# Designs tried in a protein design run: designed miniproteins, single chains, continued (3). Part 61

Each design is a single chain, and the fold is of that chain. pLDDT is the mean over its residues in the fold that is shown.

## One batch from the design tools (miniprotein)

Design m10237
Fold by ESMFold2-Fast:
Structure m10237 (fold): chain A 70 residues (1-70)
Amino acid sequence: DAEKKALEEKYKSLKDTAEQKAKQLEEQGKFRAAEIVNALIEKADSLAKQGKLEEAIKTLEQAIKIAEQA
């Protein structure tokens, strides 16, 4: 299904972005912000494994927003 593939690609792209931002925060010594972002990435992975791709995507968007505000 094309719609499911689009959601899976969006999830993968956002996860890659969130992981890159978490690494950047760690490099800057912002360890608490990095821990929060990594915890949200783990939550999103759990949601994706449950088939809740839309919730996983929203969780990753929240992680990215927190990283941008740190």
Scores: mean pLDDT 86

Design m10238
Fold by ESMFold2-Fast:
Structure m10238 (fold): chain A 87 residues (1-87)
Amino acid sequence: VEKLAEEAEKYYKEGDYEKAKKLFEEAYKKATDTSVKVQLLLAIAEAYLKLGDKEKAAELLLEAADLAEPVNPELAEKLRKKAEEVR
């Protein structure tokens, strides 16, 4: 998971948002920790925003909010607001 996320961040910084998105999605499939899954969903959503897919980004932010809710309700609320703003 760590290696995929690190590689994805490198591509994101280089402006290759499609490659970054794919690597973050692969990391998400392998992630078991809820906190890590939330971080990866946020990274995937940001990549979709850079690619111009606002609707998909909003969906992923809401999914991250749902996962964060039982552990961090303040973060969940922030993510729901961000989802509305990007639409």
Scores: mean pLDDT 81

Design m10239
Fold by ESMFold2-Fast:
Structure m10239 (fold): chain A 70 residues (1-70)
Amino acid sequence: MEEEVERVIEEMKRKIEEANKTGKPVDLTPLIKRLIELVGEDKAVEIISELFGISKEEAQYLIDKFKELE
């Protein structure tokens, strides 16, 4: 389980780095959805907050948006 979480985080980091290098938006929706499935919403908020350097409130907003996109 933790190994899967680390893989998802690593994939998100790679996509973010690629987006920063190219200046093009990247679709993180599948990775964020997978993260929520693996660790639950509260823990996913913490991870996303740390990964993106944003507040927990901003991370919660992102998660809520992904839940609406189904």
Scores: mean pLDDT 75

Design m10240
Fold by ESMFold2-Fast:
Structure m10240 (fold): chain A 64 residues (1-64)
Amino acid sequence: KEVVTIRAPVLDAEVADRAEQLIRELHAEGKLDSTEVVLEADSITPEGAERLRRIGELVAQLRA
């Protein structure tokens, strides 16, 4: 399996939006099921946490 790591000191809405864009691109290329996306951050903002929750829901829908 291929692993893609996104690293940021703070996981805010902007970083989460970039992760969502990557997931949508991986799905469009048929690579979402063969790629593990790992997010690494020292801290998370409330906006970043809320965006991550919605991204998790998106991934579940795209894999269904």
Scores: mean pLDDT 79

Design m10241
Fold by ESMFold2-Fast:
Structure m10241 (fold): chain A 62 residues (1-62)
Amino acid sequence: MVEEIKERALKIAKEMKERGIEPSLEALALLVREEATKAGVVLSDEEVRRIAEEIKKELEEE
């Protein structure tokens, strides 16, 4: 499911922030693509970007 892919990518992104690395939108998009591929899910470029933007927004909320 798209939500499961987002959750896995978000977990990795949070681990990056915990190590002092601020992931770029491009890095988040790459994470989403990799997790989608591992899950056997086909996502469009637009869906990948949308999910990456959602993750970035969640990371900015403290």
Scores: mean pLDDT 80

Design m10242
Fold by ESMFold2-Fast:
Structure m10242 (fold): chain A 95 residues (1-95)
Amino acid sequence: SNEELKKEVEELLDKIQELLNEAERLIRRAKETGNEEDLEKAEEILKEIEELIEKVRELLKKLPDEEAVMPMAVLTVLEGELSFLRRLVEELKKK
């Protein structure tokens, strides 16, 4: 069946979550220290996350609808987190 494709999707979703956690740490540190370099690195990571999200969307189109439901739900949550971190970066840049 589509087991190989499902594993690739799961690995990409895990990678996105790891990168989101790293971006959040950098943003939190930038907020505490005022370090612009940490904020710039966070922006680069958020850009990488956007690219990985698009890759997951393309892979999900190849899965049967029933098998895509749960990964799509996870992707929606991760997209929400990305949007939140993007807004936080914009607020910190207005200082």
Scores: mean pLDDT 88

Design m10243
Fold by ESMFold2-Fast:
Structure m10243 (fold): chain A 73 residues (1-73)
Amino acid sequence: AEVRTTYYPVSYWVDNTTPEETALIYIEAGGDVDKIIELGIKENKGIAVAAPSKEKAEEIKAKIEKAKAEAEK
């Protein structure tokens, strides 16, 4: 159990993403948050990351928004 730590969840939701598909993205990324975001957007599958700080959560959210903008082109 974690001692009282505030987590800032950041998610990219895609309908019909299975837990298995999300798990495969995490495995392929090797736990690298940047790679998880890249693969999730590229494969159009849902991802979720718990950030240890608000600043890190904002950074992750910005990366998701950038990847989404690039994928919509």
Scores: mean pLDDT 69

Design m10244
Fold by ESMFold2-Fast:
Structure m10244 (fold): chain A 64 residues (1-64)
Amino acid sequence: DPLQAESARHRALADQKLAEAAKVYGAANNAPDEEWERLKKRGDELLSEAQTHRNRAAELEAQS
């Protein structure tokens, strides 16, 4: 089922983005103030991308 395969792909992308966000936030905790602000923003963007992929996966599952 193409929809099920696409849903699985979006779930995998969400998990990848969450792992990337965790690494970026970890780096931010040990960074100078200017770099901390930049890294926090990147982490927040990665969390937003993960949520978008999770929402898309749920939409595709609902259509199955």
Scores: mean pLDDT 85

Design m10245
Fold by ESMFold2-Fast:
Structure m10245 (fold): chain A 73 residues (1-73)
Amino acid sequence: DLRSGLVARGLSEETAERIAQMVKTAAKSQEELERLTERVLALVDGLEPSASEALVRTKIAVAVAEIRLEELK
């Protein structure tokens, strides 16, 4: 699951849970939840090891907003 994947990548349990809840809340369907989960894990994998948790949260929030904007078109 997303939370376990984030913890495995070095994020704290608290940050992983907050990100997982944000993604779950933003998803309109199970398919969208799966897409967001994959995208979030890919974003974390692409970040520098020194990236702050605040930067991670911001990039994920932007990615979620972009997906939501795409759905409006």
Scores: mean pLDDT 71

Design m10246
Fold by ESMFold2-Fast:
Structure m10246 (fold): chain A 99 residues (1-99)
Amino acid sequence: GRAYAALFLQMAGEVEEALKLAEEAIKENPSADNYNALGIIYRHQGKYEEAIEYYEKAIKLDPNYSTAYRNLAKSLEKLGKLEEAEEYKKKAEELEKKK
């Protein structure tokens, strides 16, 4: 999907193209996957507050999206918000047990 394509471009160092593709994907389909992908791109750029905003949008669209909770927790840890990070890690673990 477009989310995967955006993440592939980010891993290849094509950050500007990754952001454009992720933003276009959201414009066409504002899905949890597409918001999560945009969050991952910002997190890899060290923009943890922006990453958190996009992971929160992903969770709002899909409250069972365990990957977004894990990514949110990682970004919170980078900002030193360890207590909040632990809550979201717990939520991700609970969701993973429901498969």
Scores: mean pLDDT 83

Design m10247
Fold by ESMFold2-Fast:
Structure m10247 (fold): chain A 78 residues (1-78)
Amino acid sequence: MSEEQLQEAARLMGEALRLAKEGGDLEEARRLVEEAKTLLPESAQPYAEEAGRALYEGDVERAERLAKKALLIASSQI
């Protein structure tokens, strides 16, 4: 995994969480998490998938926790 891919995944996840926290478009937020997932290693992808699901269900706290875990796992692969 490249450092550029990790930075882009973090940016996309951050934007998704920002949209959800500000009461924005949750469908767009989920799309951003799906896009971030494609940039993550296989070990992190299940957590990104669950973060997207949590956002769609309106569980922003759970989504943030799962997104942070996905990025933490991904950062260990650099």
Scores: mean pLDDT 81

Design m10249
Fold by ESMFold2-Fast:
Structure m10249 (fold): chain A 73 residues (1-73)
Amino acid sequence: MTPQEIVDVIDDSSASVAQLQEVKAILEGIDDPAELEALAAVLRERRPHVPFASPQEARDYLIARADTKIASL
């Protein structure tokens, strides 16, 4: 799954709990700096008003968003 596909699933109002859990598991497994930076780059482009201090913070933001959506379903 690409960084763009991960963000697309989290932004999809019709995303299932299973899809959100899969994306969360993928995000929790990302420890490669290049993959984290690619993810942060997509978020900076799509959410220019949300500040991220690090690529790890961008990952943590997406995990928190997925958790919030899962809890709402």
Scores: mean pLDDT 78

Design m10250
Fold by ESMFold2-Fast:
Structure m10250 (fold): chain A 66 residues (1-66)
Amino acid sequence: MEENREIAEKAVELLKEKNVKPTDTNIMLASGFALKDYYGTMFGVTSKEVEEVARLARELIKEEEE
């Protein structure tokens, strides 16, 4: 859904703001924080949603490096 892309963009911004390397672990953590910020809570957030946002964030990072 469109919301997952917006959340993924926020996750990429968080990685850049904190100046951390976009490793799988850091992307997953940033995706979780972005989901929490977007919905205001971690309750109801599933691991599948975190994985989907992380996947989109990885694609966005790859596009920026190319």
Scores: mean pLDDT 77

Design m10251
Fold by ESMFold2-Fast:
Structure m10251 (fold): chain A 97 residues (1-97)
Amino acid sequence: SAKEKAEKYEELAKKALEEGDLKRAAELYGLAASYYLQAGDYEKAIELAKKAAELGKDDPEIQAGAYYIMSLGYEGLGDKEKAEEYKKKAEELLKKA
């Protein structure tokens, strides 16, 4: 299921972070967040996407992907203003990449 995949990628992300691989941890937290979105766990998706954006701050593609997940998570929660804000942040990063 999507929730099972989310939990597995979250554990892999924690392991990558323990090993000091910040970029891989960011990618894995982003994957976990995407699967939490698919599972309808919007709050958890936003939480892990924020972590991915922080760990991947030097990589515009990773950061943009994390902001898109945050946008979709806020849309799922009914927060249209936050959803639009993070969508625009993601689009702005992709223009600079």
Scores: mean pLDDT 88

Design m10252
Fold by ESMFold2-Fast:
Structure m10252 (fold): chain A 74 residues (1-74)
Amino acid sequence: SVREELLARAREALAEILAAETDLQVAKDLLAQRHAELAAEMRARHPDLPEEEWRRLTLEVLDEGLAALDEAYA
C-alpha cells in the first residue's frame, strides 16, 4: 500500500537521523525536511492519488515519526 511504502521510507529516514543527531529539536527539523522530500518523490510515483490524500498521509506519517523521536529522546 502507499501508506506502507511511505512508512517504510520514513522509518529509514528516521533511523538515519537517530544515528547522526543528538539534539531533539535538530532531529525534528531534519525529519520534517526529509518527510517533505519523500512526499514529493512518492507523489510523483503515485499520480492517481489526490493531493489532499497525499497531504493527509504525509501529515499522519510525520506525526508518527515525531512521536517516535519524542519517545527515543525521553
Scores: mean pLDDT 78

Design m10253
Fold by ESMFold2-Fast:
Order: structure tokens, then C-alpha cells, then sequence
Structure m10253 (fold): chain A 90 residues (1-90)
């Protein structure tokens, strides 16, 4: 079954939350702070779309496009979330 954009955004946010300790340990504090803010919004009950929008404010344009493609069903949201974590922590 196809997932909705909200469900795809939720999968992306759930993956980021599962790796929150790795994000916190990142040397790139500006980028990690945006991701942590998005995770906290999602935990506090904000929509996954709103949480992802906060994350996108600090990502480079190519990563923003991958997030958009994950939400619209062109890319796997968990694989894109993994790339985001790898980008933040590398």
C-alpha cells in the first residue's frame, strides 16, 4: 500500500529520533541543533510535516530535494533519513 506524505514524513522523523544520540554527538553543532529541534517538535506532538520543515531550514539544497522526494514517494524516507544522519555526523 502507498503511504501518505504525512506517513512518509513520520518514518523519516522516527528514524532520526532512533539515532538522536549520534546526532547529539556530532561536531557540526549548527546542523545537529536543527535536527534536534525537529525531533523535539515531533516528540512534543507537532505534525511530522512541520518537524521536517524545520530540519530543511539548515540542510543544503540537494538534501532538501531528497527530503521532498522522500515525502512525495520518489525516495525511501528511511534511506533519506540515514543520509541526513550520515551528513550531520561525518
Amino acid sequence: SSLTPEQRAALLMEYLESRVDEIKASPNKELSQAALEAIEMYRAGSSPIDAVSVLMTKLPPEMVQKVADAITGKLDPEEVAKEIVDYITS
Scores: mean pLDDT 85

Design m10254
Fold by ESMFold2-Fast:
Structure m10254 (fold): chain A 70 residues (1-70)
Amino acid sequence: MIEEYYEKGRKALEAGDLEKAMEYFEKAADLGNVEAYLELSRLYLEQGDIKKAVEYANKAAKLIYEEAKK
């Protein structure tokens, strides 16, 4: 389930496994988890990839806006 990938990503991040954490967050984001998009944005920003950080933040904002519109 969507929450399973997000929780696995969070646990991998706590363990210091950045690669595994990003993999799980990408799976959660693909399933529509807004929090996963925000975590990916933060992780890319911490790595200095500002372009990807902004892209993921914009994806999260768009999902929030579309849900609020309904």
Scores: mean pLDDT 80

Design m10255
Fold by ESMFold2-Fast:
Structure m10255 (fold): chain A 80 residues (1-80)
Amino acid sequence: MPTDAQLEEMRDKTVRESEELIELAREGKVSVEELELAVRHLEALIAQLEREYPDNPAAQALVAALREQIARLRELIEEL
């Protein structure tokens, strides 16, 4: 079972990796298809967290952060 500390680490890692992906996409080094795949992976993680940990505050905070990253990636896809 993930601990609250593991969920917080996952949030920090996901935010960092999303920022790196956005920067690479702005440099033309990542395709729209790769950005769409990243969005699908984040959506799958949200569905898993909401199914397995619906009442866990750390999981809820992670889901909120993932939704914010999805919104940023979708905005970037629309700009490309």
Scores: mean pLDDT 80

Design m10256
Fold by ESMFold2-Fast:
Parts: sequence; C-alpha cells; structure tokens
Structure m10256 (fold): chain A 68 residues (1-68)
Amino acid sequence: GEEELEKASRLAALAYTLAAEGRAEEAQVVLDQAKEYLKRAEELGADPKKIEGARKGIEEAERVLASV
C-alpha cells in the first residue's frame, strides 16, 4: 500500500521532469508505471487521502506531457 504510493509519487515526479525536458516517449513510459503503482496501492487499501495526493502528482505530470 504505502510503498506503492511512494513509488507512484516518485515516478510521477520523474515523468514531470522528463516531459518538461521534451522527452515525451520516456515520460509516457514512466507515467504509465506511476499509474500502475497507484492502482496497486488502491487495491491494497492504502489511505484514501494519500491516494489523492499521489493522483494529483500524476495529473500534474499528465498536464505537462499534454503540452509537449
């Protein structure tokens, strides 16, 4: 649960950085991994408030990637 949330958040931050650098293909791969970890965290019953935080990070990365 919590480990998967930490992975999702870290991968979302990496995807944000890659997207900001114009590395769209790499950013998409990392973002997809972040989404998989978030889904696993939800399935494992992680804290809903923490899930919302990780989801927000993924949304920010998606926003930057969409602008590339």
Scores: mean pLDDT 84

Design m10257
Fold by ESMFold2-Fast:
Structure m10257 (fold): chain A 59 residues (1-59)
Amino acid sequence: SMEEARKKLEENRKEIEEEYKEGKISEKEYKLRLDEIEGLELMLEAIEKIEEEIKERKE
């Protein structure tokens, strides 16, 4: 579900922040992974909008 996908992204973001804080990943890697999560978040928002429009047209 979309809610599960959003929760997974939030958990991944927290894990990345913790790894960076602990010095397990570089600043460059941290920024790249955050950019990837941001892109996925935008994609989920676009999908949700499309699904809402489809649902409205059926009702």
Scores: mean pLDDT 80

Design m10258
Fold by ESMFold2-Fast:
Structure m10258 (fold): chain A 58 residues (1-58)
Amino acid sequence: MPLTEEDKERAVEAARRGAEADGGDGEKAQKLATEGMEKSKTVEEAQNAAVKAMLEEG
């Protein structure tokens, strides 16, 4: 699917909340996810970047 700005925003927010829920640093997860979104061209790449950010900072 084509990647929209809404998809990027939701992925970044999901990474932030996921990291916070796991007792990690949501702000760092948000930063990593945002960097991943800049490199992502598809919804799948965006979701993978968000999950990676959540796991690294959670």
Scores: mean pLDDT 78

Design m10259
Fold by ESMFold2-Fast:
Structure m10259 (fold): chain A 67 residues (1-67)
Amino acid sequence: MKKKKEEEIKEKIKKGLAELDAGLAAARAQQAATGETVSVPVPKELVEANNELGPYKTGELLNELRA
């Protein structure tokens, strides 16, 4: 049961990371063009994963997916 739940959350993290990376790329392009610091909101899927597993376990899974 726990492994299946972790796999579901990994999928959410993957989707959230893709959205975050796209947002960061757009913000970086705007900052390069205007010189303004642009903040990117954390995707809802990453927030949900953090709320479900807590920061330590979410960070561990995030590192696995980014490694």
Scores: mean pLDDT 73

Design m10260
Fold by ESMFold2-Fast:
Structure m10260 (fold): chain A 85 residues (1-85)
Amino acid sequence: DLVALGERAAEELLAGGAPEELAEAVRELARAAAAGDEEAFREALRRLEELAREVARSLGLSEEEIEAAVERLRGLGEKLWELGK
């Protein structure tokens, strides 16, 4: 259940001190993947990537580290989309 996976990931992020916007973006990504809504999925993934960059910069990560983290998130998003099919 992709929605349940997204909810658990969001809970873990919140427990780790991530902002609510990041947790909600993860939930939205999982819902879009579960629904097979490609447009909503791509938009949620873009939002998640942007929020992840903001959080990483606030933590003092380098631009190289931020880009590597965003690339990993994109790969995970693509895998979630494949699992939703």
Scores: mean pLDDT 79

Design m10261
Fold by ESMFold2-Fast:
Structure m10261 (fold): chain A 69 residues (1-69)
Amino acid sequence: MKAEELLEKGNKLYEEGKKLFEQGNLEQARDKYEEAIKYYKEALSLGNSDAGKNLAKTLEELKKVKKAL
């Protein structure tokens, strides 16, 4: 899979997690953010530097969800 495809997959999962968090579905939001982090890490390892910024944002959101659980 190309780094760009991994970034896009991560972005979709991040948006799903954000929507779930807004709805108060904390467990499901956590799962989506953890999946997004996996794809962002892989995209970053393949040379996509934009994935690093998205990874950092997703880690911050995941910390907020975990504190709310």
Scores: mean pLDDT 85

Design m10262
Fold by ESMFold2-Fast:
Structure m10262 (fold): chain A 86 residues (1-86)
Amino acid sequence: SAMEEQEKRIERLREEVREAEKEGSPDLVRKLMELATVYALKGNYDEALALVDRARELAKERNESETMLKMIDALRKSVEAMRERS
Protein backbone atom coordinates (compact mmCIF):
# COMPACT_ATOMS: atom_id res chain seq x y z
CA SER A 1 0.00 0.00 0.00
CA ALA A 2 1.01 3.66 -0.31
CA MET A 3 1.17 3.90 3.49
CA GLU A 4 3.54 0.91 3.74
CA GLU A 5 5.77 2.47 1.04
CA GLN A 6 5.86 5.79 2.97
CA GLU A 7 6.73 3.94 6.23
CA LYS A 8 9.61 2.10 4.50
CA ARG A 9 10.80 5.41 3.00
CA ILE A 10 10.75 7.04 6.47
CA GLU A 11 12.74 4.13 8.00
CA ARG A 12 15.36 4.41 5.22
CA LEU A 13 15.64 8.19 5.57
CA ARG A 14 15.93 7.93 9.38
CA GLU A 15 18.87 5.53 8.88
CA GLU A 16 20.44 7.93 6.34
CA VAL A 17 20.05 10.82 8.84
CA ARG A 18 21.71 8.74 11.61
CA GLU A 19 24.65 7.89 9.31
CA ALA A 20 25.00 11.51 8.10
CA GLU A 21 25.03 12.68 11.76
CA LYS A 22 27.70 10.10 12.73
CA GLU A 23 29.89 11.07 9.74
CA GLY A 24 29.43 14.84 10.18
CA SER A 25 28.12 14.83 6.61
CA PRO A 26 27.54 18.16 4.77
CA ASP A 27 24.28 16.52 3.52
CA LEU A 28 22.69 16.28 7.00
CA VAL A 29 20.60 19.48 6.62
CA ARG A 30 19.24 18.30 3.24
CA LYS A 31 18.53 14.79 4.66
CA LEU A 32 16.54 16.33 7.54
CA MET A 33 14.52 18.39 5.03
CA GLU A 34 13.85 15.27 2.92
CA LEU A 35 12.70 13.30 6.00
CA ALA A 36 10.46 16.24 7.06
CA THR A 37 8.86 16.25 3.58
CA VAL A 38 8.00 12.53 3.76
CA TYR A 39 6.51 12.92 7.27
CA ALA A 40 4.38 15.84 5.99
CA LEU A 41 3.14 13.78 3.00
CA LYS A 42 2.13 11.03 5.47
CA GLY A 43 0.20 13.64 7.54
CA ASN A 44 2.64 13.63 10.50
CA TYR A 45 2.92 17.44 10.54
CA ASP A 46 4.23 17.87 14.11
CA GLU A 47 7.13 15.47 13.42
CA ALA A 48 7.78 17.21 10.07
CA LEU A 49 7.90 20.66 11.75
CA ALA A 50 10.27 19.37 14.47
CA LEU A 51 12.65 18.09 11.75
CA VAL A 52 12.47 21.41 9.84
CA ASP A 53 13.26 23.31 13.06
CA ARG A 54 16.23 20.99 13.71
CA ALA A 55 17.45 21.52 10.12
CA ARG A 56 17.24 25.32 10.56
CA GLU A 57 19.17 25.26 13.86
CA LEU A 58 21.88 23.03 12.33
CA ALA A 59 22.08 25.24 9.21
CA LYS A 60 22.69 28.30 11.45
CA GLU A 61 25.36 26.44 13.49
CA ARG A 62 27.12 25.45 10.24
CA ASN A 63 26.83 29.00 8.74
CA GLU A 64 24.92 27.68 5.72
CA SER A 65 24.01 30.08 2.88
CA GLU A 66 21.05 32.49 2.91
CA THR A 67 19.67 30.34 0.04
CA MET A 68 19.64 27.25 2.28
CA LEU A 69 17.91 29.15 5.12
CA LYS A 70 15.27 30.44 2.66
CA MET A 71 14.68 26.88 1.40
CA ILE A 72 14.18 25.64 4.98
CA ASP A 73 11.80 28.54 5.77
CA ALA A 74 9.83 27.82 2.56
CA LEU A 75 9.52 24.14 3.56
CA ARG A 76 8.25 25.14 7.02
CA LYS A 77 5.54 27.36 5.46
CA SER A 78 4.52 24.52 3.10
CA VAL A 79 4.14 22.05 6.00
CA GLU A 80 2.12 24.60 8.03
CA ALA A 81 -0.17 25.13 5.00
CA MET A 82 -0.64 21.34 4.62
CA ARG A 83 -1.56 21.06 8.31
CA GLU A 84 -4.17 23.88 8.01
CA ARG A 85 -5.84 22.03 5.09
CA SER A 86 -6.07 18.77 7.05
Scores: mean pLDDT 85

Design m10263
Fold by ESMFold2-Fast:
Structure m10263 (fold): chain A 60 residues (1-60)
Amino acid sequence: SPEEALVERVKKGIDNDIKLAKEGKISKETVLNALKRVAEYFKDRHPELAEEIEKKIKEL
């Protein structure tokens, strides 16, 4: 479904941003702020995705 495709794109984007932040190629602070915003946006609609994002925030 388009919704499932959206969730998968969000997950891949997050994983890539975390990788780039850990490599020092982008700001960790910028990525953390973006991840918090995405988690809040999906909190009610996709709670499992929001929980996964919050777990990844703790790994940064």
Scores: mean pLDDT 84

Design m10265
Fold by ESMFold2-Fast:
Formats: structure tokens, C-alpha cells, sequence
Structure m10265 (fold): chain A 56 residues (1-56)
């Protein structure tokens, strides 16, 4: 999960404050959410939905 944290930091441009908090902040900003999901899918070679990311 270290890579996931790195992706979140780069995508949101913030320190690792709280992954769940960052996803809730992105809830209404779908473009950023879609980009984040795409980056995670590439990094982990898996298929993830925005809702799945916020369900941690």
C-alpha cells in the first residue's frame, strides 16, 4: 500500500493526512477521482472503482 499512498499524495498534492478524508474531498470532483482510479489500476494492474477506494 506504500505505492497507493504515493499516488494519492501526488494526485492530491498533499501530505499523507488521511486517505479516507482525501477520497471524501474528491467525492464531488469526479474528474480527479477518475484519474486517481486510472493511476491505481495501472500501478497495481487491477480494476478499481472510485467507490471502492472510499470504502476503506
Amino acid sequence: EKRLKKILEEQLGVSPIGINDNFFELGGHSLKAVELVARIRKEFNTELEFKDLGNT
Scores: mean pLDDT 55

Design m10266
Fold by ESMFold2-Fast:
Structure m10266 (fold): chain A 102 residues (1-102)
Amino acid sequence: DKIKQAQKLIDEGNKLMLQKKYDEAIKLFEKAIEIAGPDNVDALINLGNAYLNKKDYDSAIKYYQKAIEVDPSNKDAWSNLSQVYSNKGDDKKAKEYQQKAV
């Protein structure tokens, strides 16, 4: 099914992430969204993670916020938003988002 196909693309993208091939990983996560739909939370979080590793904090925030809009119970998305704001030096927002990750 489409969800299983998207999970395979996410797995391959995560292998590329470990190799620090972030642009290639992004392409696979984008394909996962094309197959499973724009609200695939795992693909959105992995896109955020790839952009975070590239230090593209604004793109990372956009994808983590989209993941939270789809699934506000997703602790990883809240924790990762906290990390992005910490990396930007916004300690107040980092603490606010970390509280939602518990």
Scores: mean pLDDT 86

Design m10267
Fold by ESMFold2-Fast:
Structure m10267 (fold): chain A 61 residues (1-61)
Amino acid sequence: SLAEELIKKAEELLKQGNGGAAASAAWEAYRIAKEEGESEEVLKRAQELYDQGVKLATAEL
């Protein structure tokens, strides 16, 4: 699904150290997954990736 593809994209962006892009992809994944009635596991994974991406992006010196 598109939501699962966006989750994979967010995971890859986190591995690359791009927290902002990862958070954006994860947010899109969450929104689409919720609209399409994806499982709670998919919603939780998107939420976790969003939180990780935001944390990485807001790690300002």
Scores: mean pLDDT 83

Design m10268
Fold by ESMFold2-Fast:
Structure m10268 (fold): chain A 60 residues (1-60)
Amino acid sequence: SFEELVKEAEELIEELRRLGAPEVVVKLAQHELRQAKESKDVEKLKKLIEGLRKTKEMYE
């Protein structure tokens, strides 16, 4: 569901923050999530989640 995807994106952003990702990266991700939530754009949200997972690998 859309709500489950939003929760996954929020959890990934918090994980990035915990791993020490730069504030600019975290803020950009939060901005993209806000846009996806406002437009209810499932495809944009899925793309964001894919990008967040790849970014997380760089900080693990």
Scores: mean pLDDT 85

Design m10269
Fold by ESMFold2-Fast:
Structure m10269 (fold): chain A 66 residues (1-66)
Amino acid sequence: SRAELEKNAGNTAAGMGAKYVEEKEGVEAKGTGVSGSLTEGVGIVETPEGKYLAVATSSGLKLTKI
């Protein structure tokens, strides 16, 4: 379900030192330069190393460099 995808995205983002903000579908990490937002489990996450396409899946947040 969408709620499960959002929880998985949050857990994966936390592993990167980031926090997923469910109400805003956003990814944040204070002081790390990681930020982004997801709509329906898909979005762009910006990091100090560049931009990634982020897709929330049942196994967590999948990141692909763009």
Scores: mean pLDDT 59

Design m10270
Fold by ESMFold2-Fast:
Structure m10270 (fold): chain A 55 residues (1-55)
Amino acid sequence: ASAEEYTRRGLELLAQRRYAEAAAEFERALSLDPNHEQADLGLALARSILAEEAA
């Protein structure tokens, strides 16, 4: 799969509130394209929500 495909999966998982799985998909996207802005922003958002839920 491409960075675009992993980013789309991450966005779908965010919409479903599956934040840990969304973060994993965005990390895969960034492993293929470290400069993918949508994946970077999505990962930051997913991690932020997970950190708040853990507190």
Scores: mean pLDDT 84

Design m10271
Fold by ESMFold2-Fast:
Structure m10271 (fold): chain A 69 residues (1-69)
Amino acid sequence: SYDDILALAEAGDVEALAALLDDPSPFVRFMAVAALGRIGGPAARAALERALDDPSPSVRRAAAGELAA
């Protein structure tokens, strides 16, 4: 659920959020990108760079936006 993604963001669990970038739902991947952007740091940045190649244009735009912040 979205509450689970928010809980991972609050915990700073970059590894779990990065795993969500492989989720079949583009909406889950979009939420994971937003959470990774809020955490920041080198590990989150690496996951966001991977999301730039996502098949969903919305996920790619979100990743680019988070990397520019």
Scores: mean pLDDT 82

Design m10272
Fold by ESMFold2-Fast:
Structure m10272 (fold): chain A 107 residues (1-107)
Amino acid sequence: MVKVLKGYADKRANTVVVEVEATRSGRYTVKVYDENGNLLGESVFDAEAGERVLLGAYAPGLKEGDIVKVEIYDENGNLVAEAIMKVKEFDANGRAELEILEKKEYE
């Protein structure tokens, strides 16, 4: 299982970053989609049980009010977590908080 804790969008790096807690060790894949279901980017991360990790995926051109879907898969391709998040206002450093609207966390 993976728990989605929080996230932010970074318009200077063109990334969505999510903080997750892995409840078991393994290799995970994160995928970020726009509101129309288009894959924006994906990345792979390794985590240990109880570890909190920041994972970034390419997501260019996001604006305040945009909706992103984040999906996290285990090494066998099983969906282990998903979240729907809304981009808030960008700060002077080019970062916007992602508001978690919905999330599901699977075993």
Scores: mean pLDDT 84

Design m10273
Fold by ESMFold2-Fast:
Structure m10273 (fold): chain A 88 residues (1-88)
Amino acid sequence: SAEELYKKGKEAFEKNDYETAVKYFEQAIAEDPESPYAREAYLLLAVAYSKLGDTRGAVRAMVRAIELAPTVEEKRKLINEYAKLLKK
């Protein structure tokens, strides 16, 4: 399921296995782009791309995460979360 793929992506992300995290998050999003975790999946995908040096991938994933945020305040919070996760 998309939820299982998302969990596997998150496990890989926590282990700093960003290449594997990207693959699972992309699969989870492709399987269910309307899922309640799609925004978080795009956020973590953007961070993973940044860690891998893929600036273009990071920007595209972040744009998608921002598009899924319903308010200006949620969009700002998402950008702040991205910056904080990069420092870890």
Scores: mean pLDDT 85

